# Designs tried in a protein design run: designed miniproteins, single chains, continued (4). Part 105

Each design is a single chain, and the fold is of that chain. pLDDT is the mean over its residues in the fold that is shown.

## One batch from the design tools (miniprotein)

Design m15909
Fold by ESMFold2-Fast:
Structure m15909 (fold): chain A 75 residues (1-75)
Amino acid sequence: LTADEEAEIWLALGLIYMAIGKLDEQKGDTEGAIESYKKAIELFEKALALSTDPRLQAEAERYIKEAKENIEKLK
């Protein structure tokens, strides 16, 4: 795998955890949702660290912001 390919995989995994967090919110599992969004942030940060592609960096940054906003709503 190239660094860019690995970054895409980390981004995809982060999106899976964003989806899990949303599902947990729908079920009323606030703690589970927060943990899933925190995991998504870690994965998006890994994607940012590996990528030099401005589009992938912008996507990861947007998703990190969204996940942080979702966590703040649940506190």
Scores: mean pLDDT 87

Design m15910
Fold by ESMFold2-Fast:
Structure m15910 (fold): chain A 87 residues (1-87)
Amino acid sequence: SELAERVAALLDRAEEALEAGDVLEAETLLSLALMLISSELSLEEAGLSVAEKLVRQGVDPARAAELAARLEELRARLEPLLAALQA
C-alpha cells in the first residue's frame, strides 16, 4: 500500500528525530503522518481509530495495526517531552 509506505517513512523519520533529541521535528513528522492518515476521510470518519482509518483507505489490517501501534508508542514517548518544554 502506497499510504502504508508513506506513513511508515514518516514514522521512521520521526523516530530518528526523537533519538537525535529533536522533539519538535519528531512532533512535526508525527503530525504529518496523522494528517496523511486522515487526508481523504470524511468528518463522519474522524472518530475512527488510526488502524480503522488506514483499513478504510485500503491498508491491510495487520499492517494497519502495526503502524497504529508504532504511532501510539511514538505519541506516548513525545507527550511527556512536549509537556516538559511547556513547563
Scores: mean pLDDT 83

Design m15911
Fold by ESMFold2-Fast:
Structure m15911 (fold): chain A 97 residues (1-97)
Amino acid sequence: MEEELDRIEEEAYREALVNLKKQAEKFGPRRAVANGVTAADLIYVASQLLPEEERKRALARAVGIYRATYDLAQEAGLHDEAKWAKERAEKVREELR
């Protein structure tokens, strides 16, 4: 299960990073970061309604998206947004334990 969750997190991270970079080019980094946080938050909220196994997979995806959002925010110099994305990723990761 741990290996599967790590794979899901990493796949979500890579996909989100590509998509957020494209959004940043089109709409600017602030909007891309806001979109990333919103997407991860929605997945997190929806995960609370899922059975345990499906919830853990959804939480792993949310962590991946928060991590991608953090990296994009850091690259863009959006330090407050980066801090929030990092703190959210860490809190969600604790729920996977």
Scores: mean pLDDT 87

Design m15912
Fold by ESMFold2-Fast:
Structure m15912 (fold): chain A 74 residues (1-74)
Amino acid sequence: DEVERELEALEKTIAAVVANGAGERTEQYGRPEHELEADGELETGDGVVYGLRLRARAVDGVGTVEEIRVERVP
């Protein structure tokens, strides 16, 4: 479960980063929101590379990961 472990760690890290105000700040009806979108690559300890798409959002200092898509690079 290397991939699952790395994804859990990444999800927690991104949620915390967005909750601390990273990403684009917007307001909907006077409520502050932060949004983060990223495309990248995740490399496991076994040297396996995965393509990653991520979307996260924070409202009132609470971060949530809305989308994680992972596809193994051959």
Scores: mean pLDDT 63

Design m15913
Fold by ESMFold2-Fast:
Structure m15913 (fold): chain A 56 residues (1-56)
Amino acid sequence: DQFKNEAETIIKENPGKYTAEEVFNEVRRRLGLSGVAGLDVPSRAAVDAVFKKLQG
């Protein structure tokens, strides 16, 4: 939920400015998780889902 909520906030504050990958990296940075291994696959999938929902 935290990854989805932060991703949604970033996309709404910066419409059309970020790719899904850039949104994912910014979420990791904001949550202090940029150095944490193993979050890439499940958390990226959650961010990608929010990105597609807000653009579709």
Scores: mean pLDDT 69

Design m15914
Fold by ESMFold2-Fast:
Structure m15914 (fold): chain A 70 residues (1-70)
Amino acid sequence: KKELVEKARELVEKATRLSLEQREIDRQIRKAKEAGDEKMVAELQARGAKIHEELRKITEEIKRLMEEIR
């Protein structure tokens, strides 16, 4: 099932990009904490939580697709 393999590949690439964005957000949170910018910390934490949810969803989709592949 070539289509499922290609779909899984696309999802893996998207997950990799989201993981990199998560690291960037973690760095920005540290800088915002050092600056005492509680509003920025809250905004970045909220954005990080959204990325975490997207990563979980993508990981579950990848697992399903891999189980569907013969």
Scores: mean pLDDT 81

Design m15915
Fold by ESMFold2-Fast:
Structure m15915 (fold): chain A 80 residues (1-80)
Amino acid sequence: DEVREKVIKIVEEAIEKYKSILSEEELKKLKELIEQLRKAKTIEEILNIVWDIAGLLGKAGVPSEEVAELISKVVEVINS
């Protein structure tokens, strides 16, 4: 699914960008969520997992503007 693969790429790029501020436990949890995203079958499942990822990134100290940009990019892919 092109939409799912594009969303995974956006999420992986965001995680790599903020890797230096993420703990090993946070990275492990984010990798688990990416594996759930690879198994997602519906747009609703994709969105729910992305919201969980955004929440973890925000809790880890990623700026709210950057988290909002991640969500915006995902929504754009889903709506295209």
Scores: mean pLDDT 84

Design m15916
Fold by ESMFold2-Fast:
Structure m15916 (fold): chain A 86 residues (1-86)
Amino acid sequence: SDLLRAIGLILRAIGLILEAKRAIEKADPDDPKVKEAERLLREAEELLRRAVELLRQGDYRGAIRLAEEAVRLAEEALRLAKEALK
């Protein structure tokens, strides 16, 4: 169902954001990759906030679309943060 898909994507985005934040905390804050990861996380968090609001309003398709984008940005942020640790 669209509802379960939206919930699953929102939970995935939350998990990725938390993992990326943990990686950023261990990295050099002056690394350009960390700064880009932080920028992507701010965008992902805003999209996630909007996705949750659409879910609450019953707009499951809108929630899915925004949550998929939040997942994509959070995955890229995590990748950059992990690269900064190496």
Scores: mean pLDDT 91

Design m15917
Fold by ESMFold2-Fast:
Structure m15917 (fold): chain A 78 residues (1-78)
Amino acid sequence: KQEEIDLETEIGLALIEIGIAKVVLSKDPNDAEAYRWLAEAYRKLADYYEKLGKTDMSEKYRQLAEEWERKARELEAA
């Protein structure tokens, strides 16, 4: 249960990071670095949910991380 509480705290922190990245993107929607930061936060969520045994949620967040990473690369290549 303590390990679960620690993971829940880490999930909360990752969600805060996502919120901050979204605020940055609301000011500059073409900020490739902010999309990379968003991707990293979703990757952390995927890892945490995998540790909790929630494979479906882990896979969803991993796909979101890959999507935002791709968006960052597209902006850098444009």
Scores: mean pLDDT 82

Design m15918
Fold by ESMFold2-Fast:
Structure m15918 (fold): chain A 64 residues (1-64)
Amino acid sequence: SAELRELAIRFTSEALRLIGEGVDRILAARKAGDLAAAEQVWEETRRRLARLRAEYDREVAAAE
C-alpha cells in the first residue's frame, strides 16, 4: 500500500542518517587512535538502529 511504502521510505531515510552519523564518529575516533570510543559508537549506533526498526515495525502493524 502507499502508506506502507511511505513508512518504508521514512525508515530507510532515518536509518541511512543514523548510519552516516555513526560512520563519521567511528572514523573520527579511529583517526584519534581511540578504538574503545569507536566500539562504543558502533554499539550506540546499533542500538539506535534497533530502536528505529522496532518503531518501524510498530507503525507497520498499526497501518495494517
Scores: mean pLDDT 87

Design m15919
Fold by ESMFold2-Fast:
Structure m15919 (fold): chain A 66 residues (1-66)
Amino acid sequence: MIEKLKKALEAAKAGNVEEARKYLQDAFPEASPEVARELWKAYQALVAGDYETAIEHLEKAIELAK
């Protein structure tokens, strides 16, 4: 899971919304409730075009998944 979240983070930093969403969606089934909450916030930010906020929530999700 963490590797997929790191790939989603890299894609989001590159502005590649489709790749970021793909890795994020693939990580959801493996996520704990607290990680899933951060992933949902990242997803909402990506859809809104707020990549900075999406990056912050992805980084938080990675820390929680450790």
Scores: mean pLDDT 82

Design m15920
Fold by ESMFold2-Fast:
Structure m15920 (fold): chain A 101 residues (1-101)
Amino acid sequence: MMSAKELLEKAREKLKEAEEALEKGDIEKALEYVEEALRLAEEALELEPENEEVREEAREIAERALELALKIMEKAETKEELLRAIGLALRAIGLIFDTER
């Protein structure tokens, strides 16, 4: 069980791995890494919802995840990949709203 700060750090690592996977054309791995980054950020926010630093970092992760999901949508070769990317984009938007005041 990780602290909120450790979860956010791991989420940032997953976003970097997602970007690298996308650059290599591995859309499936990029989708998996973005999904895991969002899950980690959501878990961090749930642990410390009133911590302004945690909210700000979770928002930054969600904004980056949204950017990557949109890039995956542009590179998606199948309808399944496109729908998964759309789902991740909507999930990221939801997390951004949860972190805003």
Scores: mean pLDDT 87

Design m15921
Fold by ESMFold2-Fast:
Structure m15921 (fold): chain A 90 residues (1-90)
Amino acid sequence: SVEEILARLLNVAARAATAMKDPEKRLEVTQLLIEMTKLYKEAQKASPEERERLLKKIVEIGRKIADLVAPDNPELAAEIRQLIEELEKA
């Protein structure tokens, strides 16, 4: 389900943030994770049309998180990217 994929995505992104060595990049990923969580909550209350728009924003934020994570942890970045692909197909 979309909710299961989103829950996994949020969990993996949080793990990636805590594993980051650079405190500045960790803060940036944490801020993106907070925004993603906010959009997820908004999507649950939204109309079908607005939900589609919010999910696209979640995908964009997820890709930014993966790009920030990739230099230090390419495996976690790949896992995030795979979950985003699953979300787009759902």
Scores: mean pLDDT 85

Design m15922
Fold by ESMFold2-Fast:
Structure m15922 (fold): chain A 78 residues (1-78)
Amino acid sequence: MSEETFEAEVTLALGLIYFAIGKIDEKRGNYESAIEAYEKALELFREASKSTDPQIRAEAERLIKEAEENIKKVKEKL
């Protein structure tokens, strides 16, 4: 594992934490907080998608689409 690959993995993991926070807030009806958490996750997934590792890129691209979809759904509830 290179330092670059490790940094991308950590960035992806942090994005997943914010994504989980967004899901929890959405389930609790905290829609504004859910959007903020999903937007933070989206930023981190976009950063991870710049990785030279094709597996990290593919996972990040999948998560970008999920975060964008969740943001759209939550915004419709505001």
Scores: mean pLDDT 87

Design m15923
Fold by ESMFold2-Fast:
Structure m15923 (fold): chain A 99 residues (1-99)
Amino acid sequence: EPFRKGAEALDAGNPEEAVKYFEEALKRYGPDNPVLLLMLGIAYLKLGEPEKAYEYFRKAVEADPDLAPAHRVMAEALRKLGKESEADRYQARADELEA
């Protein structure tokens, strides 16, 4: 099952393999699945591609604005891109959603 294989690849420290499985899962389960978009973003962040990670986190937040983990990892990606003020805003939203 591609989602499970992607998650196992991330846990094993193989983000390149995780991307392949999550892309397959996205094709099977829908392009706007917020959890799959979140996991793809995390995989790209681990690959050192914060710009691509940000794109997927943005889509995850658009699909589910209440998904606190997506706001938190979006803040992390924005910090890696040098956008501290934007990162602080997403961190604050994540903290509010988990309050």
Scores: mean pLDDT 82

Design m15924
Fold by ESMFold2-Fast:
Structure m15924 (fold): chain A 70 residues (1-70)
Amino acid sequence: MSEEELLQKATEVVRAASRGDFEKAKELIEELMKEGLTPEEIISLIRFVANLFLEPEAAERAIKLVKEME
């Protein structure tokens, strides 16, 4: 998966979490894990994207999902 594709999926995770669509957020996180990303790498991407879009609460919700999927 390219860097651009990773950022796109991380953005979709934050957007799904922002609207309360946790099933979609989990699906996208599972796709990132299947591509070989560690939970720590996924959390870093979520934080980076959320900082760009000013979505800190959505990022925290998505990060909690990543930790629960470990």
Scores: mean pLDDT 78

Design m15925
Fold by ESMFold2-Fast:
Order: sequence, then structure tokens, then C-alpha cells
Structure m15925 (fold): chain A 120 residues (1-120)
Amino acid sequence: HMSPKEKLLEIGRLLVEAYRALRAGDTQAFNEALEKLAEVMPEKHRERLRQALADPSLTPEQKLTLAQALFVEWARELGLSKEEIDEIGAELRKRASPEDQPVVDGIVETLRAIAESREA
């Protein structure tokens, strides 16, 4: 069983993996990353993402945008502290290649904004 912090770290990792696959044109790796991401999410968010993945009218970019939006929605519900978010960000940056750093920075910035909105 994964903690909420471990689940957010795994989603962050899978989002980086999906962005990498998208840049490489690797449709199989992209779909596998988003399917794994859906499995980590709560059932309601999982169902929404799986429906989008099965929709042939959606582009990979649109599917990734929805995955990011569902991640933001769930991250708000989890109520993680700034300290926990910084630890997740440090771990993601440590595991990411230089080419993936902008994606990691975007994920961490989003999570920090969520934490700051709760503390303000």
C-alpha cells in the first residue's frame, strides 16, 4: 500500500515518462505511462482518464492535459504540506534527465501553488 506522498511521487514520475514518450513519438510507451498513472489514482479519476485514453478523437496532447488536470484535482484533495511537496520535487529532479527537468519544474510549481493556496 502506497502513502499519498508515494502516490504523488509515482504520478509525477509517470507524467515525466508520458511527456518523454510524447516527445519521442512513442505511442505505446505514452499510453502505458498514462494507464499506469490511472491505476495509481482514486477510482473516479481513474475512470475519467481511462475513458479519455479509449477516445480515438483525442490527441496525445489532449490526453496528457486531462491527466495533468486530474492530478491537480487529486493533489488538492490530498492536503500535502510544503515540506512533503519539496521532498517529492527533490526526488523527481534527482531521477529526471536534463531534458525532463522543465516538466519536473512544472509539476513541482503546480504542487507548491496548491500548498500555498491552502496556507494563505
Scores: mean pLDDT 79

Design m15926
Fold by ESMFold2-Fast:
Structure m15926 (fold): chain A 52 residues (1-52)
Amino acid sequence: EELIRKLLEEFLGVKPVELDDNIFALGGTPEDLEKLRKKLKEEYGIELPEHV
């Protein structure tokens, strides 16, 4: 979760970031979510749930 939190902070540019927050409410779009999910999966082997 520390890695996910750090990536969310860097990707969305907001601090502090809580993993359980709705990333759409933090300024994410569906495209941003897809990019973040792919990055986490490819780089860290972490898969985020799809939330719309």
Scores: mean pLDDT 57

Design m15927
Fold by ESMFold2-Fast:
Structure m15927 (fold): chain A 77 residues (1-77)
Amino acid sequence: NKEEIHQKILEKIGRILAIIGEIFDLELEIKKIEEELKDNPEKAKKEIKKIEEEIKRLEEERRRLLEEMRKLSEQYS
């Protein structure tokens, strides 16, 4: 019972950590694009927008996982 809930929480924590890492990498990619495309602001805006949409999707997945973890934690308690 509690062991299965604990395992599910750990799996969600692992995914959340992976998402945090991916968002960090995407934020670094934005900085790289801003530097590399400094002389081409229109191209920079298009590339950055794609990455921001990816970050938004990851943020939504993270929020969903946190909500699922809250429900599991309440059941674990």
Scores: mean pLDDT 85

Design m15928
Fold by ESMFold2-Fast:
Structure m15928 (fold): chain A 65 residues (1-65)
Amino acid sequence: GAKEEALKKLEKIEKAIEEYKDNLVVLQAGLRETKELLEEFKDDEEVVKKGEEIIKKAEELISSL
């Protein structure tokens, strides 16, 4: 379902930002896509929790550049 696809996409985004942690374009794209998914699934606790963790990680990595 849509939730399962959203969670799978969030997992791919998390993996990409961890693999390309020094690539600002990848980090900014991951942050943007995650925020977009959170807007669509704002009432889903599991998606929101996963997305917030990814946003925090991406913002911390960007601040380290």
Scores: mean pLDDT 85

Design m15929
Fold by ESMFold2-Fast:
Structure m15929 (fold): chain A 63 residues (1-63)
Amino acid sequence: AAPEYEVTLDFARYDPEKGTWVDVGTVVIRAPSPAAAWEEARRVIAEAEAQGLRVTGVAFREV
């Protein structure tokens, strides 16, 4: 099989009751090249930040 590349993004949302950021989920991106994986990751991050989410974790690996 051809190699695939994975970017894992962890997101948080600010909780005013707790006065801190609370983890809300993870997005996994798979693509046939590192460049394609990171282009998609940047798009997902931009959309999430526009919705008030923050990236709290980023991991990259070959699958």
Scores: mean pLDDT 83

Design m15930
Fold by ESMFold2-Fast:
Structure m15930 (fold): chain A 55 residues (1-55)
Amino acid sequence: GREMQERVRALYEEALEIAKRRGLEAGLAYLREQLTAEGLSDVVIEAAVAELRRA
């Protein structure tokens, strides 16, 4: 729902900041861990990971 969309966006933004400060691999690891903890499907997690790799 909307709340989940907002949370995913917030976690993605945090992953971007981690990637800027600690490198892409750290941001990717954070994003994957957090989205898995939220119970998202592998398809959604891999899509978000691909977006971060392109940023």
Scores: mean pLDDT 82

Design m15931
Fold by ESMFold2-Fast:
Structure m15931 (fold): chain A 55 residues (1-55)
Amino acid sequence: MSVDEADALITAVAAGRASAEQIATLRAAGASDEQLEAVRNGDGAAGRAIAERLI
């Protein structure tokens, strides 16, 4: 996955606009529910950690 694609997914989660398919993709890449919740709450470090697993 490209940096731009990963950034778009993380941005969608942070904005509360991620689809169920996008969430499933993030979970398949090793994102935990705690990390996804942190991103929704504005934690940029959690978003970066998830993005590093997608790239």
Scores: mean pLDDT 77

Design m15932
Fold by ESMFold2-Fast:
Structure m15932 (fold): chain A 67 residues (1-67)
Amino acid sequence: SSMAEEGKKRQEERLEELRRLAEEVGRLTDPAAYRALAEQAERDPSVGGRAYGEVVRALAEARARLA
């Protein structure tokens, strides 16, 4: 249905944004920037578990590098 197609496109756009955030988090050495991205990712339930899981994983890896 058209609603499903629009939802898929919106989810794909959001997934791309999360992937960009994950890449940026992976490069972060600034704890303040990391905290801001972690908070943003944790508060985005709309994108579904897989996309959110990718961001959370990147945040965990960045945290390990900063610790």
Scores: mean pLDDT 66

Design m15933
Fold by ESMFold2-Fast:
Structure m15933 (fold): chain A 60 residues (1-60)
Amino acid sequence: GLPLYRAIHDYTAQTPDELSFKKGDIIELLKKLNQAMWEGKNLKTGEVGTFPSVFVEEVK
């Protein structure tokens, strides 16, 4: 399956294409746009968007 990441901090979308999440939410990684910005799906809300990669850690 696609890699899963856990939010380590809350993030509020700054633009309509960004993903919002709460600490502890599980984000399914869809694409790494660059080192700083990734595209993912919040499995709790079902929303898809871009987010700063610094706010998530890989689920092992």
Scores: mean pLDDT 87

Design m15934
Fold by ESMFold2-Fast:
Structure m15934 (fold): chain A 94 residues (1-94)
Amino acid sequence: VEEELRRAAEEYGNEEVIRVWVSGLRRVAEALLAGDEERARRIEEETLEEIRRLLREAGVPEEEIERILEGLRAAAGALRAGPKEGLEALLAEL
């Protein structure tokens, strides 16, 4: 998932995509730790749409964009379903 996004960013030379994803993950984790699940979902949606836009501008094929976004959505879902300790560990790494 993250590896697939990194491969696409490396292949198309768009490091901004990785930056947007990392920033989005941090904001989602902060919202979840604050108990604001609705804000976390809105940040997730905003982040995925921004990544979609950047990948299209970089010339990534639509079928590849869909695969990448599906994987990222799954990763964000796992973050929401995980324990609080996992969120705190993620924020320490970001």
Scores: mean pLDDT 74

Design m15935
Fold by ESMFold2-Fast:
Structure m15935 (fold): chain A 62 residues (1-62)
Amino acid sequence: SLDEAKEKVQEYAYEKLKGKSDEVQAKATAAIVNAIEKAVAEGKSEEEIVKAAKEALDEALK
């Protein structure tokens, strides 16, 4: 479900964003939200939504 996908992404993001600045956290959160919204709009599966959000987070942290 979307809620389960969001929970998995939140746990991943928590570990990746630990100790980062507020600005980095805000940028990463926006990237995650946009990736989830796009994947949901495209009818992607839970696994694909989680993957897209994690990839967006990793890109935002570069």
Scores: mean pLDDT 83

Design m15936
Fold by ESMFold2-Fast:
Structure m15936 (fold): chain A 68 residues (1-68)
Amino acid sequence: SGAEQLRELAEELNKDPRIKAELVGENTLRITSTSSVESIIGLALRLIGDYPDLDVSVSGNTITVTVK
């Protein structure tokens, strides 16, 4: 399910100490970084390419990933 995909993605992202990935409800993942906005944009572009079945949006230093 999409929720399982978000959980696995959160576990992988949290292996990088500069990234905090948190499940916010059943179908939403919030990603924050202590790095620059440039790093967040780069990560968001990779996620869009790797997970076309997920909606990825960026607001400041935060990425929101939602199951379609």
Scores: mean pLDDT 79

Design m15937
Fold by ESMFold2-Fast:
Structure m15937 (fold): chain A 61 residues (1-61)
Amino acid sequence: PPEVVQRAIMHDLGLSREQLEAAVRLVEEGASLEEIADFLVREAGLSRRNARNAATALLNS
């Protein structure tokens, strides 16, 4: 289920619930991988690599 992937991302990368919910909303709004990755770098402080990996996992959920 998507919730399992979302919880794994939150745990492994230290995302807050608010940051995760905002990223999921971007996916639902049709945001690109790069837009989601840019959000995660800017708001969650992830490296570009981790942000792109997380964005890919969210888009494929």
Scores: mean pLDDT 80

Design m15938
Fold by ESMFold2-Fast:
Structure m15938 (fold): chain A 80 residues (1-80)
Amino acid sequence: EEEKLLEELLEEEFKASLSEEEKELIRRIAVLESALGVLKAALDFAKKLGDEETAKELEEQIAELEKEIAELEKKLKELL
């Protein structure tokens, strides 16, 4: 618990050092990562049902979302 409190304090200090642009990029990446998780769960379900058409559509959506996340991560790295 003490070690976790120290890690949280260090994370707060790190977050305080971030610009508003960096914070916005991190927030957007987090939202897209959450959406990616939902789509991957839907893909697993479609595959279990044998719905190959829906599975293909979900795989394409996942690929596009992963591309968007990668572009935002690249922008974040350029700011750091």
Scores: mean pLDDT 77

Design m15939
Fold by ESMFold2-Fast:
Structure m15939 (fold): chain A 71 residues (1-71)
Amino acid sequence: GAADPFLAARQAEKAGNYKEAAEHYETIARAALQDGDRELSAEYYRKAHEAYRKAGDTKKAEEMEQLAESL
């Protein structure tokens, strides 16, 4: 259902699987943007940025921050 990415992200974050959490947050941000919700999209791109940083993926973290700032 529509709640699956939110639950998956939360479970991954609790488990310390930050890359998986970041991928779920990025999916939520993209879905929000497609629905026209720029505020929600920016919020979840920022969550993806933080999660990618915790995962050590600095390139993906920078991409997420740029996407959030563009909204």
Scores: mean pLDDT 85

Design m15940
Fold by ESMFold2-Fast:
Structure m15940 (fold): chain A 74 residues (1-74)
Amino acid sequence: SSMLEKLAEELIQEFAKELKELSEKGYSKDEIRKKGEELIKRIVEQLRKAGVPEEKIKEIESMLKAILDYEIKS
């Protein structure tokens, strides 16, 4: 649904913002990875509890992991 797509976009944008803020505060790449992985697990659990379809959760999880990988490589 349009609402789920908007929720996914907002979650992805907030996640990317959170990682940038950690980087700007001087956290190491290993610390950003650990915090990012913990955030992804929390987001996935919240989406599952909200009744988001598993296929959509997997799509969002994959996008969040790609963003995290990009941030730690940059």
Scores: mean pLDDT 84

Design m15941
Fold by ESMFold2-Fast:
Structure m15941 (fold): chain A 78 residues (1-78)
Amino acid sequence: MEEEAERLVKLAEQMLQNPEAERLVLENLRAELPPEVFEEAERLLEELKEALRAGDRERALEYARRLVELLKEAEAAR
């Protein structure tokens, strides 16, 4: 969980530096997830990015953990 959350934080940092990377990540999530799950994942990613822009790493990790949990629940439902 924590290692996966830290990886998502690093991914979000890359998305903030490169709009093309952001587009590719969102495209991949849209292809892999049901529409309702994708909408929630996209919202959590935006919250994660905003926390990183604000310099709030603790809040960023909180959103990353929620996103990891959402993705695991979606995979378990398959």
Scores: mean pLDDT 80

Design m15942
Fold by ESMFold2-Fast:
Structure m15942 (fold): chain A 79 residues (1-79)
Amino acid sequence: MVEELMKKIEEIVKLSEELKEKVRELVEKALEYAKKGDISEAEKKVVELAKLLMSDPNVSQEEAEKIAKLVLEALKKVQ
């Protein structure tokens, strides 16, 4: 699931290798919290992900929101 999400994220926007690894970490943590039923912590990780993406000048707000929605959809599949 993480690798499939990372592939879809890369189709939306090209990330630097450093940013890609930070994004992967947040996606993995969000999915882990969702699997444990800790929805509040999972959603916090998605908010952190959106903020991280929006801090990069090469990522638009629309792209960051699209990525956040993609991760939120994945959280529903593991709950």
Scores: mean pLDDT 82

Design m15943
Fold by ESMFold2-Fast:
Structure m15943 (fold): chain A 61 residues (1-61)
Amino acid sequence: DPEVERLLEEADRLGARAVTEHGDLEFAKWVGEKVKEARKNPDKQLEILRETVEEARRRLA
């Protein structure tokens, strides 16, 4: 699913940004755990990734 791949790339980018721009290692870890959760739950993968990216965008502004 191209949307899943795009969201995974965005989640990775936002997680890296949390570390490099904000020093927020715990939030970067949370993003990583959400990505793992999405990969374990194909039926909810899009939902989990969308929520993760949305929260990351909100937090990092």
Scores: mean pLDDT 81

Design m15944
Fold by ESMFold2-Fast:
Structure m15944 (fold): chain A 82 residues (1-82)
Amino acid sequence: MLEELEEGLRTWEKYREEISSLLSPESVEFAEELIERLRELVERYRRGEMELPEFEEEVRRLFEEAERRLKEIREERAKAAE
């Protein structure tokens, strides 16, 4: 899991321009915020600032918040398409 998250972060950094050109501005901004917050959590865990259970809990909360924001973005787009 942790190694896969780090690899995902590196992939985003390497292909950011290409990926961003395929998404809406809202989706790009959302993805950038999510990646940055995830990077901070990984960095804190790597430095021993949190234990694995705490790290897993923070990642879970981050994805719960991301799911709420993604729903909000979808609702705003649905309103704009009406």
Scores: mean pLDDT 71

Design m15945
Fold by ESMFold2-Fast:
Structure m15945 (fold): chain A 85 residues (1-85)
Amino acid sequence: SVEEIAKEIIERFKENRNADGTYTIEQAVEIIKSVPGVKLSDLEIERILKKYDTDGDGTLSFEELVKAIKEILKKQYGVEPELPV
């Protein structure tokens, strides 16, 4: 399901968490693409991630990543995953 794909993406982010809890856009693209079921291009994923980069330095918080993941999966599957966080 879309929810299972979203949970797998989130778990892989937890495994790759930096000490400050942020992620680079490059790191986030690689993690999202590593999950089976994600079919968007690198460019499409990067474009969505950049929309949530509020500091403009190419890093994202975990909360911003969850929002980006929901948009990515909604774009691919037409349905936004419901995530019990």
Scores: mean pLDDT 77

